# Designed miniproteins, single chains, continued (3): the designs that were tried, part 112

Each design is a single chain, and the fold is of that chain. pLDDT is the mean over its residues in the fold that is shown.

## One batch from the design tools (miniprotein)

Design m11901
Fold by ESMFold2-Fast:
Structure m11901 (fold): chain A 85 residues (1-85)
Amino acid sequence: MKVKVTIKDENGNVVYEGEFEDGESKTIELPAGKYKLTVEGEGTWRVTVKDENGNVLLDTEMKAGETIDLYIPESGKYTITVEKL
């Protein structure tokens, strides 16, 4: 089963879209800023976002169709992991 993760900036521009399988991680580059992270697909997923040093910025349960706030304090590399619940 796959879930789609979409990240939009504060102006509504899509800065990232990716399809994830259960337990998959993807690393992306994001400028500092305020973002909206949406999951699309089926069921409930644990979404984790870590910086390049492994610090957890986000660790939350999301249902398909939900959107949450994501704050990126510094421009850099971030790793998104999704796990099916």
Scores: mean pLDDT 86

Design m11902
Fold by ESMFold2-Fast:
Order: structure tokens, then sequence, then C-alpha cells
Structure m11902 (fold): chain A 98 residues (1-98)
């Protein structure tokens, strides 16, 4: 279950990274799927190692989405980045208490 969510997140990040011609809406849809997988993975993480792997993927997704911001898609993608930021903090907190 945890490994399935991580694999989905990794596939989604790779798609964001390589889809250089994708619209802001397409990137936002991929980001939304990533956020939902990350929320599930966060609930399933039981070890520091699992939480660290989750944190690393969230950080990678943030960098990928930030690189794709334009004036036209800024409002849409900033909302996704804010949600990812909350999840990044939550994953880091989970590492600290595990």
Amino acid sequence: MFEEELKRMEELVEEIEKSKEASGEEIAELAEEFIEAAKRALKLAKTKEQAQRLLDLISRAIEAIESRITPENRELLLRKLMELGVLEVAAAAKIAVL
C-alpha cells in the first residue's frame, strides 16, 4: 500500500518533469493526483525511512512545479504549491516523531 502510493507519486513527478509543453491546467491535474497520493502515503508511513522517502518526493514535486510557473498559471499552481508545502511540513514532523 505505501509502496503503491510512492510509485504513483514518482510516476506523476516524472510526468510533470518531462511534460515541458503541458498547460498549467494539465500540470495542476497531475499535482492534484500527486497531493492525493501523498496524503494517503503520509497516513501509511510507519518508519523514518518511509517518511523520508515521502518527503524527498514532495520536495522534488515542489521543485518541478515551481519551474513551470508562468504569469498565466501562477494563481493555479501556487495553490497546489501551498498544499504541497503543508504536506512537506507534515512529512518532516512525522520523521521527527518516528
Scores: mean pLDDT 87

Design m11903
Fold by ESMFold2-Fast:
Structure m11903 (fold): chain A 86 residues (1-86)
Amino acid sequence: DPAELEKQYEELDKLLDEYGINDPEDRELARRLIENGGSFPTAEEALAGVLIDRALREGKTDVITYIIQNNLSPKETIELLSKELK
């Protein structure tokens, strides 16, 4: 549904702006994660996915392990990683 996808893009852009994600490559990755449909179908899940990617690139694997082991929600993941990736 194109209308649903556009709504997710609008919600994603707002979340990216709120959390200070201004890198065009990260913003493009988030949009692609939503477009893939299977892994990150919501704006919160897409933002969480981008922050996980950043944490992995920065070698913060222990934080990612904590997220997986504690089964954190996308919102909880965003809150935790936004603090860790300062």
Scores: mean pLDDT 76

Design m11904
Fold by ESMFold2-Fast:
Structure m11904 (fold): chain A 74 residues (1-74)
Amino acid sequence: SRASELFYEALKKTGNLAAAVQLALEELGKLYNVPMSELRKLFDEEFEKVLEEGVKDPVEATIKALDRVEEKLS
């Protein structure tokens, strides 16, 4: 997905998971015309659900959460 691509590019450049999430959400906000506060809330809600489903790897959990956020915007 576009969200996953943006996240991977940001992660490669920053080497930091939190920074990569922030940059990916900023670009999604521009693409879908959604405020960062709303995107951050949606991401946090989906990320919690993914962790509750038993996904242990932080990068995998982040990708799944970002994909779910993008599905809600499209």
Scores: mean pLDDT 86

Design m11905
Fold by ESMFold2-Fast:
Structure m11905 (fold): chain A 77 residues (1-77)
Amino acid sequence: MSLVERYKKDGEEHLKRAKELVDSGDPELAPEAIRHAEGAIGSYKKAAELGTPDEKKRFEEMIKEAEEVLQKARELL
């Protein structure tokens, strides 16, 4: 697995978990959802730095999605 693929996979796993926690609507899970959303943003940023121009555009879209999930997680608090 390339380093880009590793960061992409880590970002996808974090984003999936953050969405599941946000979708629960449970305020007690909000801190965990925030951590996973921040993890997704961090991983996708690293993937974007190492990727091709086309990959960077895709990762920027994923970062935006993760930032929207982060906002929703913070609203659960």
Scores: mean pLDDT 87

Design m11906
Fold by ESMFold2-Fast:
Structure m11906 (fold): chain A 60 residues (1-60)
Amino acid sequence: SKEAQLAAVDEQYAQEVARLRAQSSSMSPMELVQEMMRLIADYTSKVLYIRTGNPLFKPA
């Protein structure tokens, strides 16, 4: 179950990166960096929460 959840989060991350790349031409370089950092932080938190169950990493 944890492996399946991690695979789903990995697929979601790849999809969000692709979406951000598609929209990059309508964004400033600063906005692109901010969105990428937010996406990385969200992905990392979700992975840590799935692996540890620790509420400190609970997303949203």
Scores: mean pLDDT 81

Design m11907
Fold by ESMFold2-Fast:
Structure m11907 (fold): chain A 61 residues (1-61)
Amino acid sequence: MSLGEKYLKEAEKALEEGDKKKAKEYISALISVSVGYKIRGDDKLSKEYLEKADELEKKLK
């Protein structure tokens, strides 16, 4: 399992549990993973994880 998949699952779990602080922390980690993919030239994965992070952020607001 990739770090991105792990952080996505943890963020979703935190949202289900109502732990907004923990969810926000994992969303930030997803953004970092996305930046890492972009630096490596994996633009597709970078965009995918940015989109997932944005969707999760919308659930927090």
Scores: mean pLDDT 81

Design m11908
Fold by ESMFold2-Fast:
Structure m11908 (fold): chain A 83 residues (1-83)
Amino acid sequence: DREKRRELLKEEVELAEKFQKEHGLSPIEAYIYARLYVLGKKEGDEDAMLEEAKRIVEAIKKNPKARQALEESYERDLKELEE
């Protein structure tokens, strides 16, 4: 469902911008946090998912291939929202 996907992407991008401003995160770090937070919000435990997001971000930062894949994903998401 394209509409459902676009709404999730919008929420992720908006949260990424907010996290970047509030926490001084890089765009990619903020995007990772936002994406995981949106997924956790759906499960009804936002705090636990935010803690898990921190753990996953640290693991991804140690994996250059995973970081590259997320940077590419973020760029694709931004383009999809603009199109």
Scores: mean pLDDT 69

Design m11909
Fold by ESMFold2-Fast:
Formats: sequence, C-alpha cells, structure tokens
Structure m11909 (fold): chain A 93 residues (1-93)
Amino acid sequence: VIKVELSIFRSLSEGQKVIKVGQLLTALEDPNIKLTPNDKIIVANLLLEAYKENVLTKSQKNKVLTILKNWLNDSTLTADEKSLLQNLLSELS
C-alpha cells in the first residue's frame, strides 16, 4: 500500500521531495502495486504540486505526465474521477 500524505510532502526539503517523488514513480511502474481510484487522485495531487514547485527532473516531469494520461484511460475510474485527473493534467500544460 502506497501511503501518500500531501501535508507531510509539503514539509519536506527540496531534495527529500525529489527522492519521495522518485520512489512513488518507481512504485507506480510496479505491476504488483495496484492503487484504488481514490489513491490515484491523492497521488495525482501530490505529483501536480511537485511539478509546480519545479523540484522534479525533466525525466520525472515526463513520467508524471505519462502516468496521469495513462490513468485517464483507466476503465475502473468514474467519469467524475477522470474529470478531476484531466483538470489536474491541464494545470501542468
């Protein structure tokens, strides 16, 4: 289970934020790790905040965009959850 607390993330140093996002991105690529739709929304908000703070590498920024776009194609998400993800993704462009 991936535990993602936005308030804890906000309290981290820039270097710690980069490490935390790197760990989350690696975990999201593991096919044995499955997130609930609600966890995906929480993770998307954290990744958006990290992207806006400009703490991410170019590689990590590209990974974030790819993950969020892939989640928009997830058939387990409701229309409302997809709309939330699309709105978050639009803020990155």
Scores: mean pLDDT 73

Design m11910
Fold by ESMFold2-Fast:
Structure m11910 (fold): chain A 117 residues (1-117)
Amino acid sequence: AKKAEEGGKEGDGEKAAKAGTESGKEGGPWARGGGSSAGAAAYGGAKKTAEGGAAGGVAASGAGTQAALASGWGEEGEEAFEEARKAGEGAIKGDPKEAGEGAGEATEEAIEANRAG
């Protein structure tokens, strides 16, 4: 468990960006927007939580936070950040479904913000 946490801790921001980019490529055109990258990274983190339980949930929370910050501090980034935070909370409770739902909502909010702005 602790080794998994250490691995996730090192390169957390880079790992979130890569997970978001890879998930974005699979998501198609909608994932090419700047705002959608935050949601994609949160989703990727939440998906890893399903495999890693609580340790994966901590990683999902960090990844979502980093992705939201990478979108820039603004109303759009703050909304993506809040949904990513909820995804992390669900993951910490050991509920991958709740974590995944929060990550999905963060993705939708990031896409909406990207279209509006």
Scores: mean pLDDT 48

Design m11911
Fold by ESMFold2-Fast:
Structure m11911 (fold): chain A 91 residues (1-91)
Amino acid sequence: SYQENLDKALEELEKAAKEGDVEAVLKSTKEVMKYSQQLSDNGDTDTAVSYLEKALEIVRKMREKSSGEDKLQLTVMETGLAVQLSAAKSS
């Protein structure tokens, strides 16, 4: 189910963030965005909003600890999450 895939993606994101693995954070964040969009398209916008907010906080904290190219990539991802979150809240 989309919920199970989303739970797994968020768990992978939390683990990657604890390990400081920026590449894994970017990959798992994309999965959270993908499954959140699918839930939103299927009418479950409240769940999508909740998971996007959790992912946004994790990415933001990782960005604050990063520098150079990693910080730039995380900033781009943070912007994408914020845009998707705003769209989900306005639906």
Scores: mean pLDDT 87

Design m11912
Fold by ESMFold2-Fast:
Structure m11912 (fold): chain A 93 residues (1-93)
Amino acid sequence: MLELKESILKTPEEEVTLLEAKGDEEDLERALEEAAKLAAEKGKPVLLRFYGKEERIFRAYINKETGEVIIESVEEIVNGKKVTVGVRKGFKL
């Protein structure tokens, strides 16, 4: 079962909503959906930290141009590969 924990991370620059999720690869899509819903609900960016076989970090936020929720992989940026992976909220609706 996917485990979710919501908290607030205070940084010197801003207050960020942190969603921590634990699960397997199949649970990742559910965790991304929950982060997207939370970002839409708060109207602010949400940082998703996913604990599977590898720790993965994503940022979910509202695209100001389209009004859709975008999920960006922070891990991909660090690895110097893809800087952004756009995923639509409810991408299999």
Scores: mean pLDDT 66

Design m11913
Fold by ESMFold2-Fast:
Structure m11913 (fold): chain A 86 residues (1-86)
Amino acid sequence: MSEEELIRRALEVLDEAKAAIEAKDKREVIIKTGELSLLALAHPNPRVSELLLETATAVEKAVQAGDYDRALAILDEARRALEAEL
C-alpha cells in the first residue's frame, strides 16, 4: 500500500468511526480507533503516523468519558489535517 493509499484508507476509517460515534456504538469506535493505530504504524511519514495515533487515543478517551460531541470534533479536525497531507 502506498503512502497516499494509507491516507485514503485512514480517511475511510475516520468516516466509519464518525458513523459509530453518531450511533453511540462504543465497541465499534474501539475497533475503528484500533484500525487507525494499525494504519499509523504502517505509515512511513512520522507526522501522519503521530496524527493518527493521537486521534485514536483522543477519540477513545472522549468516548470513554461519554463526550461524543468532543469525539466528533476530534475526528473532524483529524480529517482536515489528514486531507492536507494528500
Scores: mean pLDDT 84

Design m11914
Fold by ESMFold2-Fast:
Formats: sequence, structure tokens, C-alpha cells
Structure m11914 (fold): chain A 94 residues (1-94)
Amino acid sequence: SEEDIKLLEEETEAIKKQLEELLKQGASTQELVDFFRTLLLRMAQELKDPAILAAVRAAFEARRAELLALSPEETVRALKELLDELRAQIIAHL
């Protein structure tokens, strides 16, 4: 729905801002990845579509090892890019 798209846009921007704030506070790559996973899955759960939740989880887990090998700054950039990709995929499904 149009309301779901708006919610998704607002939640993705909030996640990006929180990642930047954690980075400024000296968060480790692992802390950034774990925080992102928690918020991403919560966002996907709010859409109440088990197929979306499963797809989002699988996409994140496929990238997790790669993300954990990055510096904190590189991790934030990669997580923002992944979030934009997942948002586009979710919107295409809605």
C-alpha cells in the first residue's frame, strides 16, 4: 500500500541516521552489523508478509561475512547500500 511505502521510506532513513550516529560514537563493525540486522528484520516483520521477511533475512545473511570483514566506515556505507537495495525489492513486491 501507499502507507506501507511511506513507512518503509521513513524507517530506512531512520536506520541510516542511527548507523551514522553509532559510527560517530566509535561502534565496531560487529556492533553496526548486529544493530542493522535487528532493525532490518523488525522493519520487514511490520509488513506482515512472511515471504518478505524470509527474503530480507536470506539477503542479509548472504552478505554478513563480507560485511564483518570491512572497517566501521566501509560497513556503514555497505549497509546503507544494502538497505536501499532491499527497500527497492520490498517496494516492487508491494
Scores: mean pLDDT 84

Design m11915
Fold by ESMFold2-Fast:
Structure m11915 (fold): chain A 81 residues (1-81)
Amino acid sequence: MEEKIKEIEKRLQDIGRQLNDPNLTLEQLRQLLKELREIQDEIERMARESDTMDIAVLHVSVAVQITVLEIQIQKLEREEA
């Protein structure tokens, strides 16, 4: 479990670093959103097996990142429309 938590944290950190690139296209942002949703599904499966505080923190963290990215995509879609 601890190793899986560390791998997910690393994946979230890598996505966060990519999101700091001001030259990301709408297509790239949508691809990162898909990756975040896949990570969220993994966290939910882990929570069904073991509902620890560490997993709950990851669940909140991924949900926040998804929400922020959805807002950014919506803003860019309005600007490019």
Scores: mean pLDDT 80

Design m11916
Fold by ESMFold2-Fast:
Structure m11916 (fold): chain A 74 residues (1-74)
Amino acid sequence: TPKPEILKVGEILREVGEVADAGFAGDREAVEEAARKAVELLKEMNPDLTEEQLEKYYEDLLALGEWMARRVAA
């Protein structure tokens, strides 16, 4: 049986994948929701992360979604 931390990492990776898929589909609301969920899961797994670090991760995930959307438009 996987350790709880490994299961949480799996959940985070799933939400990151949803950011990419939603970005590719041009669904900005879904990108923002998946990015928010991924950051919430990161905070649960590592409560030592600062609010500044969490905000940076959120911005990076939004950038991923926007990058995926631009690749479809190119």
Scores: mean pLDDT 80

Design m11917
Fold by ESMFold2-Fast:
Structure m11917 (fold): chain A 74 residues (1-74)
Amino acid sequence: SREEFLREAEAATYLLAVAVMLSVAKRTKSVSPEALKKMEELLDKIAEAVKAGDVEKAKEYYEEAKKLYDEDTA
């Protein structure tokens, strides 16, 4: 129970990070429409991983979203 909650909380930190990146990207127009769409799809996948308590999957999707964000904002 507590361990499951802590895993969900950890996975949720990746969800928040991608949500913030998307919010910034939309305001600054710093990311391509194609990358934005893919990041939104990844956000949905992270949300599913959070519900499952799958920290490893949440991190994988976060790293993919961060790569898209970094490549377009560099």
Scores: mean pLDDT 82

Design m11918
Fold by ESMFold2-Fast:
Structure m11918 (fold): chain A 71 residues (1-71)
Amino acid sequence: GVEELNALGRELRALGEELVALGMPEEEVQKLLDEAQRRAVRAYLEGGPEAAVRALREVLDEMRKRKEELE
């Protein structure tokens, strides 16, 4: 539901801040976050909150892998 979407959104923002701290340009991180939001909105329109949650989890996993590559 909304609470889960809000929690995932907070995790994505925190991970974005960590990517900036690891040397990724702020512009690139912002682009990733904007793409995450677009994917979540599209998923929500097609399949509701459950689809949006799934889309955000996929983006979160992708960003975590990118963080591991920078560490």
Scores: mean pLDDT 82

Design m11919
Fold by ESMFold2-Fast:
Structure m11919 (fold): chain A 96 residues (1-96)
Amino acid sequence: MTPEELLERALRLADRVIEKLKAAGHTEAAQSLRDTVEAILADTEDPYERAALIAKTVLGAMDAYGLDDPELRAEAERILKEAAKHSPRAKAIYEG
């Protein structure tokens, strides 16, 4: 998987979780997650670091708001693990 393909997967994951937060009535959480994704994209240049930060932020939001979606959780874990193979910064995000 290219770094660009991995980032695209992370962005699609974030969009899916944002929509689930909205559907659950967590509109402020959905906006906060969107704002965090935009900040990650503005503050980082490495696609693997971007993908790892987005995936970890998504997992945190899922845990904080009780989103029970095993497929979305598994996708976030796959993105984190894959990014960690290619970037020392992404590895630190995965292990922290």
Scores: mean pLDDT 88

Design m11920
Fold by ESMFold2-Fast:
Structure m11920 (fold): chain A 62 residues (1-62)
Amino acid sequence: MKITIRSAFTPPLTADTVEGAIAAAREAFKYDSQLLIYVDGELVGVARSFAEAEELIRKIFE
């Protein structure tokens, strides 16, 4: 499973682990207030805070 974190202001960040995806979301939120989260190329959610991104990422790995 490949998670891609996209923002309007940074290149896409990819991860294949929970820890990697959370780290990518934390990094992207330094530059943007909204992230698009993809799993294997499909949009699964939009996060407007780091807490929302972490919750969504953890749910994906359940």
Scores: mean pLDDT 80

Design m11921
Fold by ESMFold2-Fast:
Structure m11921 (fold): chain A 76 residues (1-76)
Amino acid sequence: MEYLVTIETEPGAELEALAAAGREAARLGLKVTDVRTGPGRIEITLEGEPSEAQLAELRARLEAVPGVRAVRIERL
């Protein structure tokens, strides 16, 4: 299945948020298939079969990153 992860950040926090998202995707065995970055926003497409608990943990971990304002995860 595919998931779109949208991360909204403070300006200058994009690289740290992207690094955290990459680490979490690798930890959960999810494949990163697309990455789009812009000022205050990162969009990452993930492919895999995560549980609902793993998706909730992913969101919580990313929301805890300094400079992250909001995280949204959508099933594609």
Scores: mean pLDDT 86

Design m11922
Fold by ESMFold2-Fast:
Structure m11922 (fold): chain A 90 residues (1-90)
Amino acid sequence: SSEALENHIFELLKLLLPDVPAADLHQLASALAEYLSTFRDSLQLAGNRERLVKELAEAFQTRFRLPLEQAHQSAETLVLSSLHYLALQE
């Protein structure tokens, strides 16, 4: 379910971004869960995943002040883990 995916993303965000307020992480988890659920099939294409990872990494740098390398690694982990979670729910 979208709620189960949102909870999975939120728990990952808490681990990756422990200093970010929970309210901001909930908003991000909700938005990302909706996006991943809607565009799951298109995200099987590597270029689409790479674009999403880049956009999330930029958000982590600008909004949460993560260093470039950590922002990219966190964004990649979040996207791949969440897509893997969705695949296991099928």
Scores: mean pLDDT 84

Design m11923
Fold by ESMFold2-Fast:
Structure m11923 (fold): chain A 104 residues (1-104)
Amino acid sequence: SKKEKIEKLKKLARQVLQNLTPEQLEAMKKNEAKYGPKVLGGMFLASDKSVSEEEVVEYLLKQLGIKDLDEALELMENTLQGKASLEEQVKAVAFAAALDFIER
């Protein structure tokens, strides 16, 4: 179900953030102008109690150019397994950072 996929995505996002590499951090800094506003927008929506987790996830999917939840799950898994390109890893980290804010 969509709810089960979101819960799995939240767990994978947490793992991505826990295993953040210096290379990923440097790449994020280089892409700050591109992804910074998108992450902040997601965090702002996540802090609003009237906005559902589903709406926050849908916003992040659209902003980061991710087709659906299945692609987001694959992106997180590939990042954790070292199978993603650096560009894909930056996108995964941006998504994970914004999504982590739902639980804060």
Scores: mean pLDDT 83

Design m11924
Fold by ESMFold2-Fast:
Structure m11924 (fold): chain A 86 residues (1-86)
Amino acid sequence: SIEVELSKQVELIKQDKEQAVKDIISDLLSKSVASRDIGYLRLQALSQVDKDLAEKVRDEVLKKADDVLSPGELILLRMAFRSVLP
């Protein structure tokens, strides 16, 4: 279930928060839908560990995404962030 996977990601993030931040940013800026889906799950897990850090990661991804993603892709990314970090 998604709840079990979130719990696993929370424990992994607690072991190496710095690496988790780098991986989440990389995943969310990927052209791969599968990588972005993993990134959203990990960002939600990061929010449970450190909400302020998760919000900073979201903001950094949105700033960098403006240079990498089309306007339509950017809208979809923002909508996805609303479901993960309401």
Scores: mean pLDDT 82

Design m11925
Fold by ESMFold2-Fast:
Structure m11925 (fold): chain A 72 residues (1-72)
Amino acid sequence: SLEEDLKEAQETVDNLPELSPFQKEFAKLVASMDKEELERLAAELERKAAEARARGLEGEEGMKLVLEEVLK
């Protein structure tokens, strides 16, 4: 089931030491969301990422700002 798949993905993320704490928290949040919430979040992230990119922000710094704005 989707719930079981998401739980497995969440456990996999916890076992990846190369991910930053911020990336792990985001992955866990995404794994806990419903499909409808994920689609809404994806659309908002895409919009905010485009804004951050236009401001010259890329990678982890850009992602951090986008997540901070979207998750408020």
Scores: mean pLDDT 65

Design m11926
Fold by ESMFold2-Fast:
Structure m11926 (fold): chain A 60 residues (1-60)
Amino acid sequence: SREELNKRLLELLAEVGKTQDMATRFEFATLGIEALNSKDLEEQQKLLDEMEARLAELLA
């Protein structure tokens, strides 16, 4: 559901906030706004999946 996707997005952004890299934080904030404004749940899910993959690479 959209509510579940929004909750997962907020959890992801909270994790990004731990990186201390301002450029990364701004990039994810921009993607998060795009995801929240998505009219299509499938598009929102795809953006969230891409963000999670990117964060995993940055934390590796």
Scores: mean pLDDT 76

Design m11927
Fold by ESMFold2-Fast:
Order: structure tokens, then sequence, then C-alpha cells
Structure m11927 (fold): chain A 77 residues (1-77)
């Protein structure tokens, strides 16, 4: 389901965030709204890929952009 995909994406994003925070020596005070937004975008992109409406290359680009947004948020903290 979409909800299960969102939860899986959130787990992955929280793992990525922990690595970013460790590398930058900064912690994001309230990461959950951004994680929720990015997880939803990733889940929607994954479903579009399953429907043949999004290529693997487009999905990989969206995933990289999600990580970049996490990096920017931590740098701004």
Amino acid sequence: SMEELIEKAKETLREELAIIEKELGKTLADPEPLIEELAREIAEAFLKGQEGKLSREEFEKLAREAVERLVEAVKAA
C-alpha cells in the first residue's frame, strides 16, 4: 500500500539523515516534517515506476534530490 511504502521510505530517510548528521556534526531539531514530505514523494515516484509512468533513471534522480534536501536542511541547522 502507499502507507507501507511511505513508512519504508521514512526508515531509509532516517538512516540517511543519521549518517549526514554524523558527518556534518549537526543535528536537525525537527526532521519529521521533511522526512514525511520526502517519503511521500519517494513512495509516489515508486508507484509511478510500477505503473510504467516513471523510469528507473528518473526515480534515482528523485532519490538523490531527496538526500540533497536532507543535506541542505542539516547544513542550515
Scores: mean pLDDT 86

Design m11928
Fold by ESMFold2-Fast:
Structure m11928 (fold): chain A 94 residues (1-94)
Amino acid sequence: PTVTQSPASVTVEEGGSATLSASATAGTVTTYIWLRQPLSDPSRLETVATLVGSGTLTLTNLRREDEGVYYHVAAFADGSLATGEGTRLTVVAP
């Protein structure tokens, strides 16, 4: 299975919102996992959401600390995992 993320990059003003989407090309997804790689520590991945039913992540009231690369990991019913290419989130002053 393959996961495609959209958008590839998004820039929002502080206090704004962003919606990140992920789609799988094949298989049955049991769990949708969103990870963030912070700009302050690129060696770390933080789990931001673990979802069932939909791979769409909506972020609201964004702050500078929310900047980073967001990766989607889909867990499939056969036990396989697929990771998307990432979405770069940039938060700017209004």
Scores: mean pLDDT 80

Design m11929
Fold by ESMFold2-Fast:
Structure m11929 (fold): chain A 63 residues (1-63)
Amino acid sequence: MEIRIEEEDGRYVATGIVGDVEEVRTGLTLEQAEKAGEEALKQAIEQDKRAKLAREFLLKYAK
C-alpha cells in the first residue's frame, strides 16, 4: 500500500495504490493532496475488501 503525490500544472495529484487497485485524487495544495491521497488509499482498501466480500456473499447468500 502506498500514496504517491505528483505536481501537475499547478495542482497536486495523489494516487492511492493497493495491489492492482488505484484511486486518484487531486488537490490545490500539498496538504490537501496528502489528505486526498489518504482517502484514495482508504477507498482502494475498501474495493479490495469488496472483492473478497463478493466471494463470501456467494457462499452465504447465493445458491
Scores: mean pLDDT 76

Design m11930
Fold by ESMFold2-Fast:
Structure m11930 (fold): chain A 66 residues (1-66)
Amino acid sequence: MLELSEEQLARAARIAGVSLEQARRLLARLNRNPEASDEELEEWARELGISAEQARELRAALLALD
């Protein structure tokens, strides 16, 4: 499970250009399915109202900061 401080989550959100709430929602999904495919990530991006590129950048940032 990815365990990030509020400050680390805010930094990941800033890197990806998304809101803190969007970053928190994606983190929750990743913690339920840490091996999500790129296709699943793109689907989550659509549901969260962010681009697939933003979702990929956010995932990479969350993994790097953990």
Scores: mean pLDDT 82

Design m11931
Fold by ESMFold2-Fast:
Structure m11931 (fold): chain A 102 residues (1-102)
Amino acid sequence: DPAELERLQALAREVLDEIQERSRPLASETDVERQNALLDEILAEAYERALERSPPEARAVLERAAELGLGLVYQVLLDIAGGEVTVAELAERIDALEAALR
């Protein structure tokens, strides 16, 4: 459904914009441990917001990405926002990553 995909792409862009805005002050943080802790908090909050507003298929992909790491959630959001991959293709990529980690 093109309208559903458009809404999901808009959600991904909104969440990515929130991550970028909230992470802006981290460029001035000189304590690497503190910077990493704050970034993890920002990514975790962004993940929860994306999960709440996503359709079931996208939610399943985001949950599986989060199990592998919050950095992969960020990559999934970038791929959705870019419109170059479908949710089904993202699920296949996560399947391949899970298989490679076995």
Scores: mean pLDDT 80

Design m11932
Fold by ESMFold2-Fast:
Structure m11932 (fold): chain A 67 residues (1-67)
Amino acid sequence: GDRGALGLGKDLAMKNYGVGGGTGTASLRYALSLVDQGLSAVEAAEDVLKNGNSNVGKGMLEGAKRE
């Protein structure tokens, strides 16, 4: 589901873009809060891309699009 897609995206961002674990975890928590507010994984990932860490957001968007 959306939570799993965001988690996969965080792991892809850490592997492919070299983001720190702490920043990746914070961005995941933020994205999960957006999903809890009714956003899809894609919408949450796009918000992280725009307002958070762009590399983490890119990985999250890749994970969400694979769902």
Scores: mean pLDDT 69

Design m11933
Fold by ESMFold2-Fast:
Structure m11933 (fold): chain A 58 residues (1-58)
Amino acid sequence: SDIEDARRNLAQAEAALAAGDAAAGATSFHEGYKMAKRAGDQELAERARELYERAVAA
């Protein structure tokens, strides 16, 4: 489902950031955000936005 796909993308993004791969992390956050928006999950979309902002600030 879109929600499950969004959660997987956010988990991949967090793992990429932990490994120091900011570019891969940003891409996965963006995909997770789009999937959360399609699923209508505003809270999950907001979490993806927060994680992306933290990645850009690092």
Scores: mean pLDDT 77

Design m11934
Fold by ESMFold2-Fast:
Structure m11934 (fold): chain A 85 residues (1-85)
Amino acid sequence: MTLELILENGRKAIIEVEDETSVIEAIKEALKKLFSLSDEELSKLKFYVNGKEVTEEDKVKDLPEESEVTITAGLGEAKAILKKL
């Protein structure tokens, strides 16, 4: 499955994932491509998809074609769009 994560500034990452990949892992892989973040830095982030906090049980196969993503850290919030291609 091909996913595209599009940031507010128009920067995007395309990732290839399995249907059973968690939404959290898919977003983390996209962020690694965009920002070269460490696993420790990624572990400090919370992810919300379509207004709900996502867990490791939420799978990419169950996402709609387009989803709003909110990424929070202790000092900030970022918005992105996650698309199925």
Scores: mean pLDDT 82

Design m11935
Fold by ESMFold2-Fast:
Structure m11935 (fold): chain A 77 residues (1-77)
Amino acid sequence: MKEKIKELIEKAREALKAGNYDEAIRYVGQALILLIQEGKKEEANRIATRISYLINQGKKKEAIEFGIEEIEKVLEE
């Protein structure tokens, strides 16, 4: 499971570098769903809430960068 989440985060980084923000957001969302399935629902919900807030403020790049960084921190636990 951790390997699948890491793969999704790497795909999100690649999409971010290419300027494909909607694709990167999709990969981050998929990684969050997998975190919920792994029992990390509280962390996933916290991250998802902040991402939604940033997207609603028009800050898609910041939302993606935040999501990637926070998911990686959760995986280090």
Scores: mean pLDDT 87

